# Ledger of designs, part 105: designed miniproteins, single chains, continued (2)

Each design is a single chain, and the fold is of that chain. pLDDT is the mean over its residues in the fold that is shown.

## One batch from the design tools (miniprotein)

Design m7647
Fold by ESMFold2-Fast:
Structure m7647 (fold): chain A 80 residues (1-80)
Amino acid sequence: MKEAEEYLEKGREYVRKGAEALTRGDYETARRYGRLGMEYGEKAMELAKSAGDTKLALEGGVTAGLGGIVVGVAERLASL
């Protein structure tokens, strides 16, 4: 499950970078990284589900959800 684990690690990194951008008021960068966290977390979840790894699938889903929260917060604060 190397591929799913790699997607999860990248997704988590993007979510962290997005959250850091939010603390700096860089809402454009926060939205970009949050969206990447969503995409990578979702890919990790789908790959893990296909392989029957329920724990990894849940971790991917949580990562995707956190990325979505980063995007949502950035959009509200940016008044786009």
Scores: mean pLDDT 86

Design m7648
Fold by ESMFold2-Fast:
Structure m7648 (fold): chain A 66 residues (1-66)
Amino acid sequence: MERVRVAKAKKDYKAKSPWELDVKKGDELLVHRELSPDEVLATNLKTGQTGVVPKEYLEYIGEAEV
């Protein structure tokens, strides 16, 4: 099993590119890895989509095993 960080979206974010993830305020995400100081790779638990999200739109709330 992989251990990942759980985050919650603080604000709505609209993907600007096909590799980015759409999120809405209150969505819960599994954060897989940090790609840069400002960007993470995450999966939106409501949609099942995976993509890049700006870190500043996320609040880390815990950890989960998948």
Scores: mean pLDDT 78

Design m7649
Fold by ESMFold2-Fast:
Structure m7649 (fold): chain A 86 residues (1-86)
Amino acid sequence: SLEAQGQALMDALAARIAEIIATEPDNDVAARKITDLVAELLTGWLDYAIKYGDEEEQEDAREVLAKLEEHKAKGYENWRKYLEEQ
């Protein structure tokens, strides 16, 4: 159930990322939108895991959440480079 929900979320995320790439001509704006979308969805999923997950899932989610800003900054950099290489 949780695994199936995660897969559905990832599929929806991939579709939205593809739409942003197709509709945003500015690579910087596209990279920001993708990074913000990923961070928003990840934050919601982590908050759910912290409240309703088992002890191990809660610890893992808290660790990822603590590093969210670092992951967000790196995600932006990686997406911007990817888009510039298209």
Scores: mean pLDDT 80

Design m7650
Fold by ESMFold2-Fast:
Structure m7650 (fold): chain A 85 residues (1-85)
Amino acid sequence: SEKEKIREAGLKLIAHVLRAVGAMLEGDIPALRRDLEAIVKIAKENKDNKELVEFAIRMLETLRKEFADNPEAVKLIEEAIEEIK
């Protein structure tokens, strides 16, 4: 069902957000980039679900604020947010 697909997309999105946090804590910029690319892909594939897209943007904005002292990570996160918008 469509609801099942949306739930699965939301779970995958949350998983990639958590992995992105892990990558940032380890300073693994290549891993961060891969997880951000996955988040963008999920948001784009579900562009008609405004709640899911808004949730993705809010999570990315939270990551940007949490890791504001890492300019390389901030740049990648801002690029991901702009690509989703």
Scores: mean pLDDT 86

Design m7651
Fold by ESMFold2-Fast:
Structure m7651 (fold): chain A 95 residues (1-95)
Amino acid sequence: ISKKSIDSSIKISYKGTMDKIKNGTSQDGVDSAIGLYSTFKNGGASKDSASMASQALGKAGIKDPSSQKVKDGLIDIGKIDPDTANGQLKKIDSS
């Protein structure tokens, strides 16, 4: 799958994720935000996609992507480790 396809998928999913954070259960919002972040880390490349993933985590109440809550979520959905994900996303946000 191309990086452009993943970035486009994140943009499409972002609105639904934000809606779940606002109108769904707290757990649905958190799970959706972690899923969006994991999708970005597994092939997203644009700063817009990185920003959307970071904003969704923050809106779901996850201030630190390296937190135990994110680690548990990423392990559960079989994605990458949170410390690696946090380090790379922070570099993108700082650039």
Scores: mean pLDDT 61

Design m7652
Fold by ESMFold2-Fast:
Structure m7652 (fold): chain A 81 residues (1-81)
Amino acid sequence: MSEEELVQGAIDFLQLLAETTPNPELKARLEELVQEIKEKKLSVEEVIERLRELARFAEELGDHATARILRHAVRELEEAK
């Protein structure tokens, strides 16, 4: 898979997660990350680092399910690059 395809996959995943999360703070952070990825043309490595930060934020909010999903996405991106 190309790096551009991996980044686009991450954007699509984050958008879906933002649409399904019941937590408004997490939704805002997911939407902000999508915009940052698009506007700053983040690399796969930068996206992985942002996903790790977001997983930690989800854990701090007590949303262990979303944190686990985000950690899984990190592993998939690391294996696919």
Scores: mean pLDDT 84

Design m7653
Fold by ESMFold2-Fast:
Structure m7653 (fold): chain A 94 residues (1-94)
Amino acid sequence: MTPKAKELMEEAQKLVREKAPAEELRKLAEELEKESPLAAAVVYGHLAATTRDPEALARVVRAAVAEEGADEDELIALLSETLDVPRAAIRAAL
């Protein structure tokens, strides 16, 4: 992980602890995605779990496919069923 990605991840952890608004975490995750898509996926995963935001879920899917070679359709199905977010909404955000 780059030094900048570590700093951004530390800031994300602070915002989570302080129960900051979802929008602040989203902005930080967007900046973190430029340095480490996988680290950004962790923050988007937290946002998706707390807000059920299809855009955050789409970013998790993109990161997993890019870094780990995960099957996009299988991952969308799993996230949709686990977090009760429509598959169509996640696909539209991709």
Scores: mean pLDDT 74

Design m7654
Fold by ESMFold2-Fast:
Structure m7654 (fold): chain A 95 residues (1-95)
Amino acid sequence: MEEEIEKMLNDEEFRERVAEAFEKHGFEVIRDPETGALSFRFPDGSIVPLEVVVELMMRASDQAVIDAFKSLGLSEEQATALVNELRKLIDEFLS
């Protein structure tokens, strides 16, 4: 699992697909110009790094991730749609 997380975080195509998913759902995507590292601004003002998002998706149930995103200011519908899209991207990467 840890090796799979590291591979996803270092894969440019995976990072860009996740960024596109967040942008499609109205998020501000923050790119570090030195490292290329991604972070996302949630509606409550919280900034969450891609690493934290991937770890949550890999270690927690979809419902737990939905509940976490709701706590950061997303509606049930927004959180569910985003988690479903992120799950597809992770499943495609691991296939």
Scores: mean pLDDT 83

Design m7655
Fold by ESMFold2-Fast:
Formats: structure tokens, C-alpha cells, sequence
Structure m7655 (fold): chain A 56 residues (1-56)
């Protein structure tokens, strides 16, 4: 959905802005969910996996 895409895009952009390439490469779905929560986003397991795939 457009809302899901926008949320994933926002989290990806914010992680890329705040973390080094090395730190981004170390992120798994659970780490992404935890970090997204600190940014005010609640991610499902599917959305967290999409974020990880896009950071790959």
C-alpha cells in the first residue's frame, strides 16, 4: 500500500541519515523495529524485513 511504502521509505531515509554504512549492514529486522520505535514508527515484521532488504 502507499501508506506502507511511505512508512518504509521514511524509516530507510532516517536510518541512512543517522547511521554509517557499516552500522546499516549490521541491522536485522529486530534492530530495525527497535530503532524505528525510537523514531515514532511501529513496524510489523514484514515492514521491518522490507526496511532491511532496502538497506541491503
Amino acid sequence: SAARQAKVDAVVARLRRNLSDEDLAALDAESVKTLAATMGYTLSDEEAREVVARLH
Scores: mean pLDDT 83

Design m7656
Fold by ESMFold2-Fast:
Structure m7656 (fold): chain A 60 residues (1-60)
Amino acid sequence: SELAESLRSFGAEEFVPIVERVLSLPSATPADVQRVVSKAMEGDLEGAQKILEEVEERSR
């Protein structure tokens, strides 16, 4: 994934599993992915996890 490679290049490798999980969910939108990437760039792991939880909830 180009997003996963970008996150690794910025030193945000810990966010890769969150981004990949969001991308695997059927209810994920481009806006959800953009918000997770923004949280990764900010170093906000809790914010990224919150977005993942919201996308998972919509996918149930």
Scores: mean pLDDT 79

Design m7657
Fold by ESMFold2-Fast:
Structure m7657 (fold): chain A 100 residues (1-100)
Amino acid sequence: TVLDKIEALLKEVLHAAQVAVAEAGESPELRAALDRIEALIREKLLQIKEALENGDYETAKELVKELGREVARIAREQGLEAVERLVREKTRRMLELIEE
């Protein structure tokens, strides 16, 4: 389903963030940033699920854009350039899936 594909893309983003933080030496600031990314993905995924189940594709797209912007901002603030780039790419793909 569209939801299963969105969940898979968000898991890829989370995994990339976990790897990047581990490679960067896991400072308290990086761990806090990772925890924020994990919380945002969890919270927004529940809202995206509800919007998709209700057929509210416009709300689902806005939630995906908002999640992508917030995660990309956290990655940028921590110098996780590869994560920021990946988030932007996966956000675009999630939007394409919702429009299909």
Scores: mean pLDDT 86

Design m7658
Fold by ESMFold2-Fast:
Structure m7658 (fold): chain A 96 residues (1-96)
Amino acid sequence: MLEQRLQDLLRLADQYRRQGDNVQAARYYAYAGVLALRLGRLDDARRLAQQALDLDPLNPLAWRVLGAVYRRQGDFDLSQQYNQLADQAQQQRGWT
């Protein structure tokens, strides 16, 4: 189920990106990154979060995905830094 959902989210992200809706595209890439984390695919999660941030640097979920990737790889300092960036992005976007 997670694998199929990952493919569905990537399809939606690509469609929004082709339409120039960078905020929605980033949102779905970030959701795909969360699913990649749940599947244990740390490299995929990092790439998807980075794609989301390239489209929308104010996407807090994408920063949290990077934080989770680096925490699982033992880079605690980078994990804290990315979580702080997620909090700043959330405040600037007005997301609760």
Scores: mean pLDDT 86

Design m7659
Fold by ESMFold2-Fast:
Structure m7659 (fold): chain A 62 residues (1-62)
Amino acid sequence: GSHALEEQLKAEAEEALERLKRGEISIDEFEDILVRLYLQHSSESLAAHLTELSKEALEIAG
């Protein structure tokens, strides 16, 4: 159900963060990916997870 989709989208977001850490994508591309993932399944749990990953990304970008 929706939980399985949410876990998949969280995993995709975490992979995007790893790509950012490797310098394969920019912070702007990373944030665009998070927005597109959220639009596939707009839930408070996913929003909270994506917000935490965005905070980590901003700390990495300095």
Scores: mean pLDDT 83

Design m7660
Fold by ESMFold2-Fast:
Structure m7660 (fold): chain A 66 residues (1-66)
Amino acid sequence: EKIDELIAAAKEKGIDVIRIPAKYSDINKEVILALAKAGFALTFVEDQEVKSLDEAIELIKKANGL
């Protein structure tokens, strides 16, 4: 649900490239793969760790002005 809301918000805003402010990990893998599958290009802009999927989603929203 939260991932689908993130994808919908990004598409409504016309975002083509999603900024990922965290290192790829098992914790954020689900949201990263969902964004790629939805057709977004991804750019990794930070090397920080995330502690939960909810944190990963909120950091992505913040980094992309969502």
Scores: mean pLDDT 84

Design m7661
Fold by ESMFold2-Fast:
Structure m7661 (fold): chain A 70 residues (1-70)
Amino acid sequence: MEIEKLVEEYKSTKDPKKKGEIYKQLMESGEEGKKKAEELYKASNPKEQGAIELETEVDVGLERIQRALE
């Protein structure tokens, strides 16, 4: 199953950027993928969480930043 493969790749990789890419892929994999992504994100250290946020939240974060400036 693709979600299980992504979770295994996430656990096997030591690269924070690679983990961010896998997190994004899990978020795109539907509801079960989103749940797994959230669990992995919560288990990640702050540096890994930062890399995930840069990869996944740049586009949605831009909208939040525009609201915060007002």
Scores: mean pLDDT 68

Design m7662
Fold by ESMFold2-Fast:
Structure m7662 (fold): chain A 75 residues (1-75)
Amino acid sequence: KEEELKKEIQQEISRLIGEILRRIGDLLQRAIEEARKEGISLKEMAEKMSEEFKKLNEEILKELKAFEEELKKLE
């Protein structure tokens, strides 16, 4: 059971990392498309991206905290 639990944890971590990377990629793609469509400068886009990354970081931390709490319940 211990080895099985370790496997499950490793798989869940891999899934979370994959989802995080995908969300970052989607965010970058949207930001580039928005900048192109609205005709805003890359500097203005970089500032907007900074704010979006702060929000994404907070969401990631919340999801990781929830995952950590779920793992503690499995103890």
Scores: mean pLDDT 72

Design m7663
Fold by ESMFold2-Fast:
Structure m7663 (fold): chain A 88 residues (1-88)
Amino acid sequence: MEHARFAARAAAEAIKRLGPAAVENAARAIAETGRVLGKREETARLAAEETARIAGPEAAARLAEELAKVDPETREVALEEAERLREA
C-alpha cells in the first residue's frame, strides 16, 4: 500500500505541475506499480483519489481514462472512477 500511495501522489504532483502531457506517463507508471504489487484495482482507485485531491477531479478523470487504455485488467474500475469524478 505505501508503494502504491507514493506512486499515486507522484503521478498527481506531476500532472498538477506539467499538465495534460504528464497524464499518459502517469497512467503507465500507475499500471506498472499495480502489476508489480499484484494490486491493480486498488492502485488504480488510489491514483484517482490522490489525483482528484492534488490536481482536481478533471485531471483525475483523465488519468483514469488513460489507465483504462493501458491496463485492460483495471479498465472497468478505471472507467467507473472517471464517470464518478465527472459527476462530482
Scores: mean pLDDT 78

Design m7664
Fold by ESMFold2-Fast:
Structure m7664 (fold): chain A 61 residues (1-61)
Amino acid sequence: NNNVLWKLLTSPKVSDLLLALEVLYKQGAKKVELKVLVNFWFNLINDQEARDAAMAFVDSL
């Protein structure tokens, strides 16, 4: 549901972000939209290594 997805997208754990991105991609989200969500997450958490890993994950989808 929307509450679970929001919790994953605002979690400081990159594994939670990756799960949310995969779920959204399977629901038809475009990679460009997912990269916007990664940048939104980066603005909250400010972890550059995790952001770079999440961007690479999106490109691998």
Scores: mean pLDDT 81

Design m7665
Fold by ESMFold2-Fast:
Structure m7665 (fold): chain A 64 residues (1-64)
Amino acid sequence: ELEVGDLVRLTPNVKDPRYRGALGVVVEIIDGEEKRYKVRLFEDPDRELWVKPEEVESLGIKVE
């Protein structure tokens, strides 16, 4: 289960091919019927993406 501050990788399931395999950190979570994670990308820290649970994987590391 992902938490805010988790280091993550975007999976090949991401629709935009530019971001597949990109590394980032979870900065926000919206729970509910359509659970979404807001991920800040390390390659482009000005970009934050809303991704589905199947579009992101945990690397088992937390970033403060």
Scores: mean pLDDT 76

Design m7666
Fold by ESMFold2-Fast:
Structure m7666 (fold): chain A 56 residues (1-56)
Amino acid sequence: KLLIDLKSIETLPSSEIIRRIQYEANKKNLTISDYIETEILPKLSPEEQKLLRSRL
């Protein structure tokens, strides 16, 4: 489903979450911010989006 799942967002350090997002963003030639806004956030519920934003 997602590169990182909700359990990962809840349990992993923020640095590891950022590292995984950065890797995939670079693969698509996007910034981390653009990747989050276009590929991750649209697939999450509003509460999940809030959680992810708070961890980054």
Scores: mean pLDDT 73

Design m7667
Fold by ESMFold2-Fast:
Structure m7667 (fold): chain A 60 residues (1-60)
Amino acid sequence: SEIDKKIEVLKERIEGLKAQIERLKALNHPDRETNIAFLQQAIDDLEAEVKKLEEEKKKR
């Protein structure tokens, strides 16, 4: 279904962002914590969208 495909795409994006955070943790950069916080906020927003889509799927 269209919803299932959208959920899958969002989950793939979340995993990509998590991988970026792990790469940033391996780097010694002065803005590392700020960059990680920004990526974590993006993950949180995407996870909230996934939850909303999963709830919409349950109503059908």
Scores: mean pLDDT 83

Design m7668
Fold by ESMFold2-Fast:
Structure m7668 (fold): chain A 78 residues (1-78)
Amino acid sequence: TKDREEVLEHGRRLTREVLERMRALGATEEQLETARTGLRNALQTALSLLDQGASVEEAKELLRKAGDELLRRVEAAT
């Protein structure tokens, strides 16, 4: 569906942006791999919410919160 594709595209772009910023902040390869796994799991959860009738906005907000939390933790440590 259009909604599913929109969330998938948003999640992939968010993952790239978060990992790039984490790397720029000095995150280790282990931390980057953990974050990649966490964001992949968050994307799967967001897609499952869509399948259950959640809105695209709700799915995108879940992904945004996951990315923001990862960045906040790295920024606070540096």
Scores: mean pLDDT 83

Design m7669
Fold by ESMFold2-Fast:
Structure m7669 (fold): chain A 95 residues (1-95)
Amino acid sequence: SAKEDARAALERLPESLAEGMARARTEEERRRLEMLAAVTRVLLELAIEDFERAERVAARLEELLKKLWDAPVDELIEAVREELRKEGLELPEVS
């Protein structure tokens, strides 16, 4: 089930982030990975409660990430935070 898959992914997220961070070569890459992990957590938690809403939010964030992928990481983080805010969601603290 989608809800079960989302819950399993959420349980694995800290380990997946740690592995990604260990492979990051730059501060900017680490900050992007931290932001992606935070977004993934928000979306997985939303998917457990409302899968259809999570899919819609994820689609909008995917388009935003494609548009701003080469932008400075601070600009990307703020754009993601604002998009989540429009949906009544908060991005966890990302440095």
Scores: mean pLDDT 77

Design m7670
Fold by ESMFold2-Fast:
Structure m7670 (fold): chain A 99 residues (1-99)
Amino acid sequence: MEERIRRARREVAIALASLTVLGMLAISVDRKSGEQVMALVSEAARHVEEGDFDAAEEKAREATELGKKTVPSASKSFERAEEIARRAMREAREVQAAL
């Protein structure tokens, strides 16, 4: 169980870091939309800290959807970040439910 908790924390951290980098890219393309992407990433991080992984996954999805619209050329990168976030949040939920 502890090994699984540590793995889930690392996967969530990687997902949030990836979204943060892509959010910064979005700011460089369109400041207003990029700032909204970063706000959604920050909300996802806050929900993770609160243990609300369902809300965190939803905010990450909103961030990637807006990011894809802001930077269409990076849409594949946003899609990969969303998939990583979905898997990380799902694993975190399963770990939380097992505790």
Scores: mean pLDDT 83

Design m7671
Fold by ESMFold2-Fast:
Structure m7671 (fold): chain A 80 residues (1-80)
Amino acid sequence: KLSIEEVREIFEKGLKALMELAKKLGWSPGEAAAWKSLLEANKDRVPSREEIVEHLMEVLHFLREEAERIADKFVESVEA
């Protein structure tokens, strides 16, 4: 598992670090694209699960079920 601080640091290192994280966590290309969009919107913070779901639905037009699946995968990869 990764801490919130480790996920944040990886995100701040940009696209290359995101691709390494995606490989480590087994993310699909669609999931990786969703993460990139979230990073661009949230450069200075880690979003909550609810904020992730809202962003995926409103900005990327994911269906709620898919948005919740992606958000759960993110939350599960991060420790408190």
Scores: mean pLDDT 67

Design m7672
Fold by ESMFold2-Fast:
Structure m7672 (fold): chain A 91 residues (1-91)
Amino acid sequence: SEERRRRLLEELLRTLDELIRVGEDDPAIVDLARDLKKLAEQVSKNPSSSNIRKLAIKASALGILVSARGDEKARELLLEAIRKADELVET
């Protein structure tokens, strides 16, 4: 539903803002999180399957980077972001 998609996007954007704050000492994490946020904003304006798929792929790429760096708080926020992006694909 439109309501469900909008809520998931709002939650994803909030989670990404928290990830940027927590990862602020790692420019690579911040840059990828900002890119993911821009894609989430694009999905908000144009919720096409192509845009949603791009968002999910980017979230997965961020997951590889964060898991390699071992920050526990960043990993928790990232897993939440990936979960929300996957829910958007399934919606």
Scores: mean pLDDT 77

Design m7673
Fold by ESMFold2-Fast:
Structure m7673 (fold): chain A 99 residues (1-99)
Amino acid sequence: MEEEFEKLVEELKKDPSNTKALRRLLQFIEEHPELWPKVRKLVLRAAFEAAVAFVGPADTPEQRRYNLRLVAPLLPEEEIDELAKAVGLNEDGTPIRSR
C-alpha cells in the first residue's frame, strides 16, 4: 500500500541507520521497480550509513561490499559497487568517490 511506502520513507529520513525500514523499502522496490528513482538517493544514504554503523569497521571496498549485502541484500549489485567505493556521501546522499 502507498501509505506504507510513504511511512517507510519518513522513517528512513528520520533514522538512516534503521535497517528494518531499509529492508522493507527495498522489498517494495523489488515489487515496484518504478519507485526506485523516487527513493534511490535516500536508500543509498541509508545503506551506506547502516553498513558503517551496524556491521562494524569497513576500511576496504571488499569489507564495505560485504556489510552492504548484509544490511541491504536486495540492493542492486551496481549500487553496492558504487557505495563500496565511496569515501563519504554528499548532502543529497549521492556517493563521494576517492580516485
Scores: mean pLDDT 70

Design m7674
Fold by ESMFold2-Fast:
Structure m7674 (fold): chain A 70 residues (1-70)
Amino acid sequence: SIEKLSELIGQLYSDDEEVVIEAAKELGKIIKEKPEAVPLVLYAVDNLPSEKKRELVKKILEPVFEENKE
């Protein structure tokens, strides 16, 4: 759901790296089931204020993006 997606995106802003990692993994599961969510998730990740967080989240989501190619 959109509500769950927004909640997980919010968790990417956490100062706790474990919370960020778990949120990224859950976003990956949502993308596998709803590939139409990929643009929204990518937009949210690119808008994270920390470059280190952006790199971490992208690394976690990388296998999921490969599975969702045409």
Scores: mean pLDDT 77

Design m7675
Fold by ESMFold2-Fast:
Parts: C-alpha cells; sequence; structure tokens
Structure m7675 (fold): chain A 57 residues (1-57)
C-alpha cells in the first residue's frame, strides 16, 4: 500500500542521514528507491540496494 511505501521511505531517509550521505546523492538514491518500491520491489530488496549504493560512495 502507499502507507507502507511512505514508512519504508522514512526508514531509508533516516538510514542515509545516519550514514552521512550528501543531501543531493541521498535525494538521487531515494528517487530510485521510491521507484523500485512503486514497481513492487520488497522492502528488503530496496534496503539492500540502498546499502550497496552507500558503500559505493
Amino acid sequence: SLDEIVEVVRELNAYLIRQGVDSIKASDIMMEAKKRLEEGASKEEVKEWVEQKVKEL
């Protein structure tokens, strides 16, 4: 549901802040993460993808 997507987005934003990710890079990562969630990707898949992107920074 949309509410579940919103909650996952909040968790991922908090994660990016804790990791000290630059605001512009964080915005780009979140834009793609939201798209993946809207396309039916699981919370676990998107979280793993975000964690991998942070490691590449």
Scores: mean pLDDT 83

Design m7676
Fold by ESMFold2-Fast:
Formats: sequence, structure tokens, C-alpha cells
Structure m7676 (fold): chain A 60 residues (1-60)
Amino acid sequence: MTLEEQRAILRALVEKAKAPLSVAFNVVLTARDHGLEEALRVVEYLFGPEAAEIVREELK
């Protein structure tokens, strides 16, 4: 996972999904260490499916 993809995930969660910065940072760590699909499952669990879609759209 690139640094730019990590920044895109963080920005999408904080600015668009309104997630706390600490939680958004932990999602980025999950994506880096376990892959994007695992991170998106965590996002859906914590914030719902709309937040996961926001992250997917930001990475296109």
C-alpha cells in the first residue's frame, strides 16, 4: 500500500465519514498490515456500509 493510498483512507474517514482521527489512523494501520479489504470490513463494522463506500470511492 502506497503512502498516498494511506493518506486517501485517512482523509476520507476524517473529512467525509467524520471518524475520529485516532480510529481513522488505526484503520490505515489495518489496511497497511492486513490489506484494504480487511480495513474496509473494520470501517463497515464501526461506521456502517456508507463509510466503507466513501473509502472505496476515494481510492478510485
Scores: mean pLDDT 83

Design m7677
Fold by ESMFold2-Fast:
Structure m7677 (fold): chain A 103 residues (1-103)
Amino acid sequence: MKEEYFREAAEYVAKAAEILKLTSLEKEARELAESELTEENYERFKELLLELLANAIALNNEEALEELKKAKEAYLKAFPDDEEFVKRVEETEREAREAFEAL
């Protein structure tokens, strides 16, 4: 179950990267979807999601933002107690919005 939710989260991140036409990040997300559940892979996933979130906000790309929201929800089903990740997402959204004045 945890592995399935992480795979689902990585697949949503890959879709967001595809929508944003960020081919290198899409490839990395697809590799994470097939990867083993290691701390290194969880951290890479979180970093990738936050980078794509900032880009999607800057571009006001609603389709990519919807996929990233689904990725966050799937990740939190695998790691429901990752409060630090929730805070990092909120901080990234606030900073990106302030920097680019995009919603």
Scores: mean pLDDT 82

Design m7678
Fold by ESMFold2-Fast:
Structure m7678 (fold): chain A 75 residues (1-75)
Amino acid sequence: MIEKAKEYLEKAKETGDGEGLRFAKEAVHYASDALLAGDKEAVPILEEATRLYAEKNKDLIDGSKAGAQAIAAAL
């Protein structure tokens, strides 16, 4: 379980856009499962994966807001 969390975290760091967001989400999922199974090593992985997921998600949200605002300004 923890090995998959590490694998997806590495893929999330290397991959951009929606696919990178999906890899970050998978890393959070596997790290959470590992932690619930008692693997304390999952704590730092979960923290990093959660942060990366939030950053990638925020980038998509901010991009959508900027696009909507540009359209509104053009009207």
Scores: mean pLDDT 75

Design m7679
Fold by ESMFold2-Fast:
Structure m7679 (fold): chain A 65 residues (1-65)
Amino acid sequence: MKEVAFEILAVGIAIEEGVDVVRTEFKDNKIIIELRGDPEAMRRAAERIKEEGKKFGLEVEVRLL
């Protein structure tokens, strides 16, 4: 439940920053998110996603493509 809620928020953040979510993957208490887009927009999205992940108690790995 927390994982699904966080994934929805992470995708929303990516859309707001103008980057694409290419893939998401869950492994235990970790989520891997792959982003594609403008490098600076991807950095902003990654930072926001990681901050939200901390609030959910999740380890977040963001890959910039």
Scores: mean pLDDT 80

Design m7680
Fold by ESMFold2-Fast:
Formats: C-alpha cells, structure tokens, sequence
Structure m7680 (fold): chain A 90 residues (1-90)
C-alpha cells in the first residue's frame, strides 16, 4: 500500500505541474488548451478511481490520512482545470 500511495503522489505531482503550465501558457490556442485540459482531466479521473480503491482496501488510520491528503491535492488540480476551462469559455 505505501508504494502504491507513493506512486499516486508522483502521478498527482506530474498532473499538477501539467495543469499549472497549461494555465499560464500564452502560446496555445483556446482549442489546444481545451484538448490538453480534457486529457489532464482524464488522468485526474483515473487517479481519483485508484485513490477510492486504495481507501476501500485499508483500515489503517495513517494510510487513510495519507490517501485523504492525496484526495485534497487532486481536488486542487481539478480547481486549476476548472479555471483553464473558464478562460477558454470566454
């Protein structure tokens, strides 16, 4: 479980970096930003599914705490994607 949690944390860090770079990238068209935001959202959905599966497999309070922190991190990434989407819609 710890190795799986560490792997998910690395995936979240990578997706967070992609979302932040996309949010501040002035070189892309609105259509290109939308397509990239949709691909990042697919990665986020996969991570959330894996987090929920790991949460269902453990009763260890420390592991539950770590998984919950990762869930809050992924919600922050979703907020960045939402901001990107709002920039494109106007």
Amino acid sequence: LQEQIDAINQRIDAVSDEATKLLFDDSLSDEEKKKKAEEIQKQVDAIKKDLNQLLSQTTDPELIRKLTINLFKIIAVESEIYLIYRQIEK
Scores: mean pLDDT 81

Design m7681
Fold by ESMFold2-Fast:
Structure m7681 (fold): chain A 75 residues (1-75)
Amino acid sequence: SLQQQYQQIQQQVEQRLAELRKKYANDPDKFIKEANALTKEAIAQLDSLGLPMEASRLGLRSIGEMTEHVIESKR
């Protein structure tokens, strides 16, 4: 189903973002660049599936993850 495909894409993005956060713990600029690229790719996949609202929600969540990482890097 489309819902299962969306859930799989969401989980893959979350896992890859977590890996990027660990990889670039000391480099927030590289994390943001890589996270933005990953998010754009995922949005394109969801748009191809006809899920523009889910793509928008994913984008907003990714911005939240990037913001949290930047705050953590300043602590």
Scores: mean pLDDT 75

Design m7682
Fold by ESMFold2-Fast:
Structure m7682 (fold): chain A 91 residues (1-91)
Amino acid sequence: EKKSVQEFEANLEKRKSEYIEKALKEYEGEPEEFQVKLELALVGEYKVILDKGHELLRVKKMPLSEVLKQANDKMEQFFKIVMESAKTTRE
């Protein structure tokens, strides 16, 4: 159980870092305030997904593979929403 939680956290942290890097590269040259807002939006969604994953692993005892799939699907969905929102705000 502890090992599954650690593996889940490590995988989500890696995905979070990858998404933040992609977002900041896409909006290179934008003001610092815009970049900070973009990063905070991604970190906020990450925390919600992390908390839900902990519930699924610890309380619902869902297999790690299924929890990772659900978490990664949600991360991808929120990344697309944040990026589309950022594009609309700039236009």
Scores: mean pLDDT 79

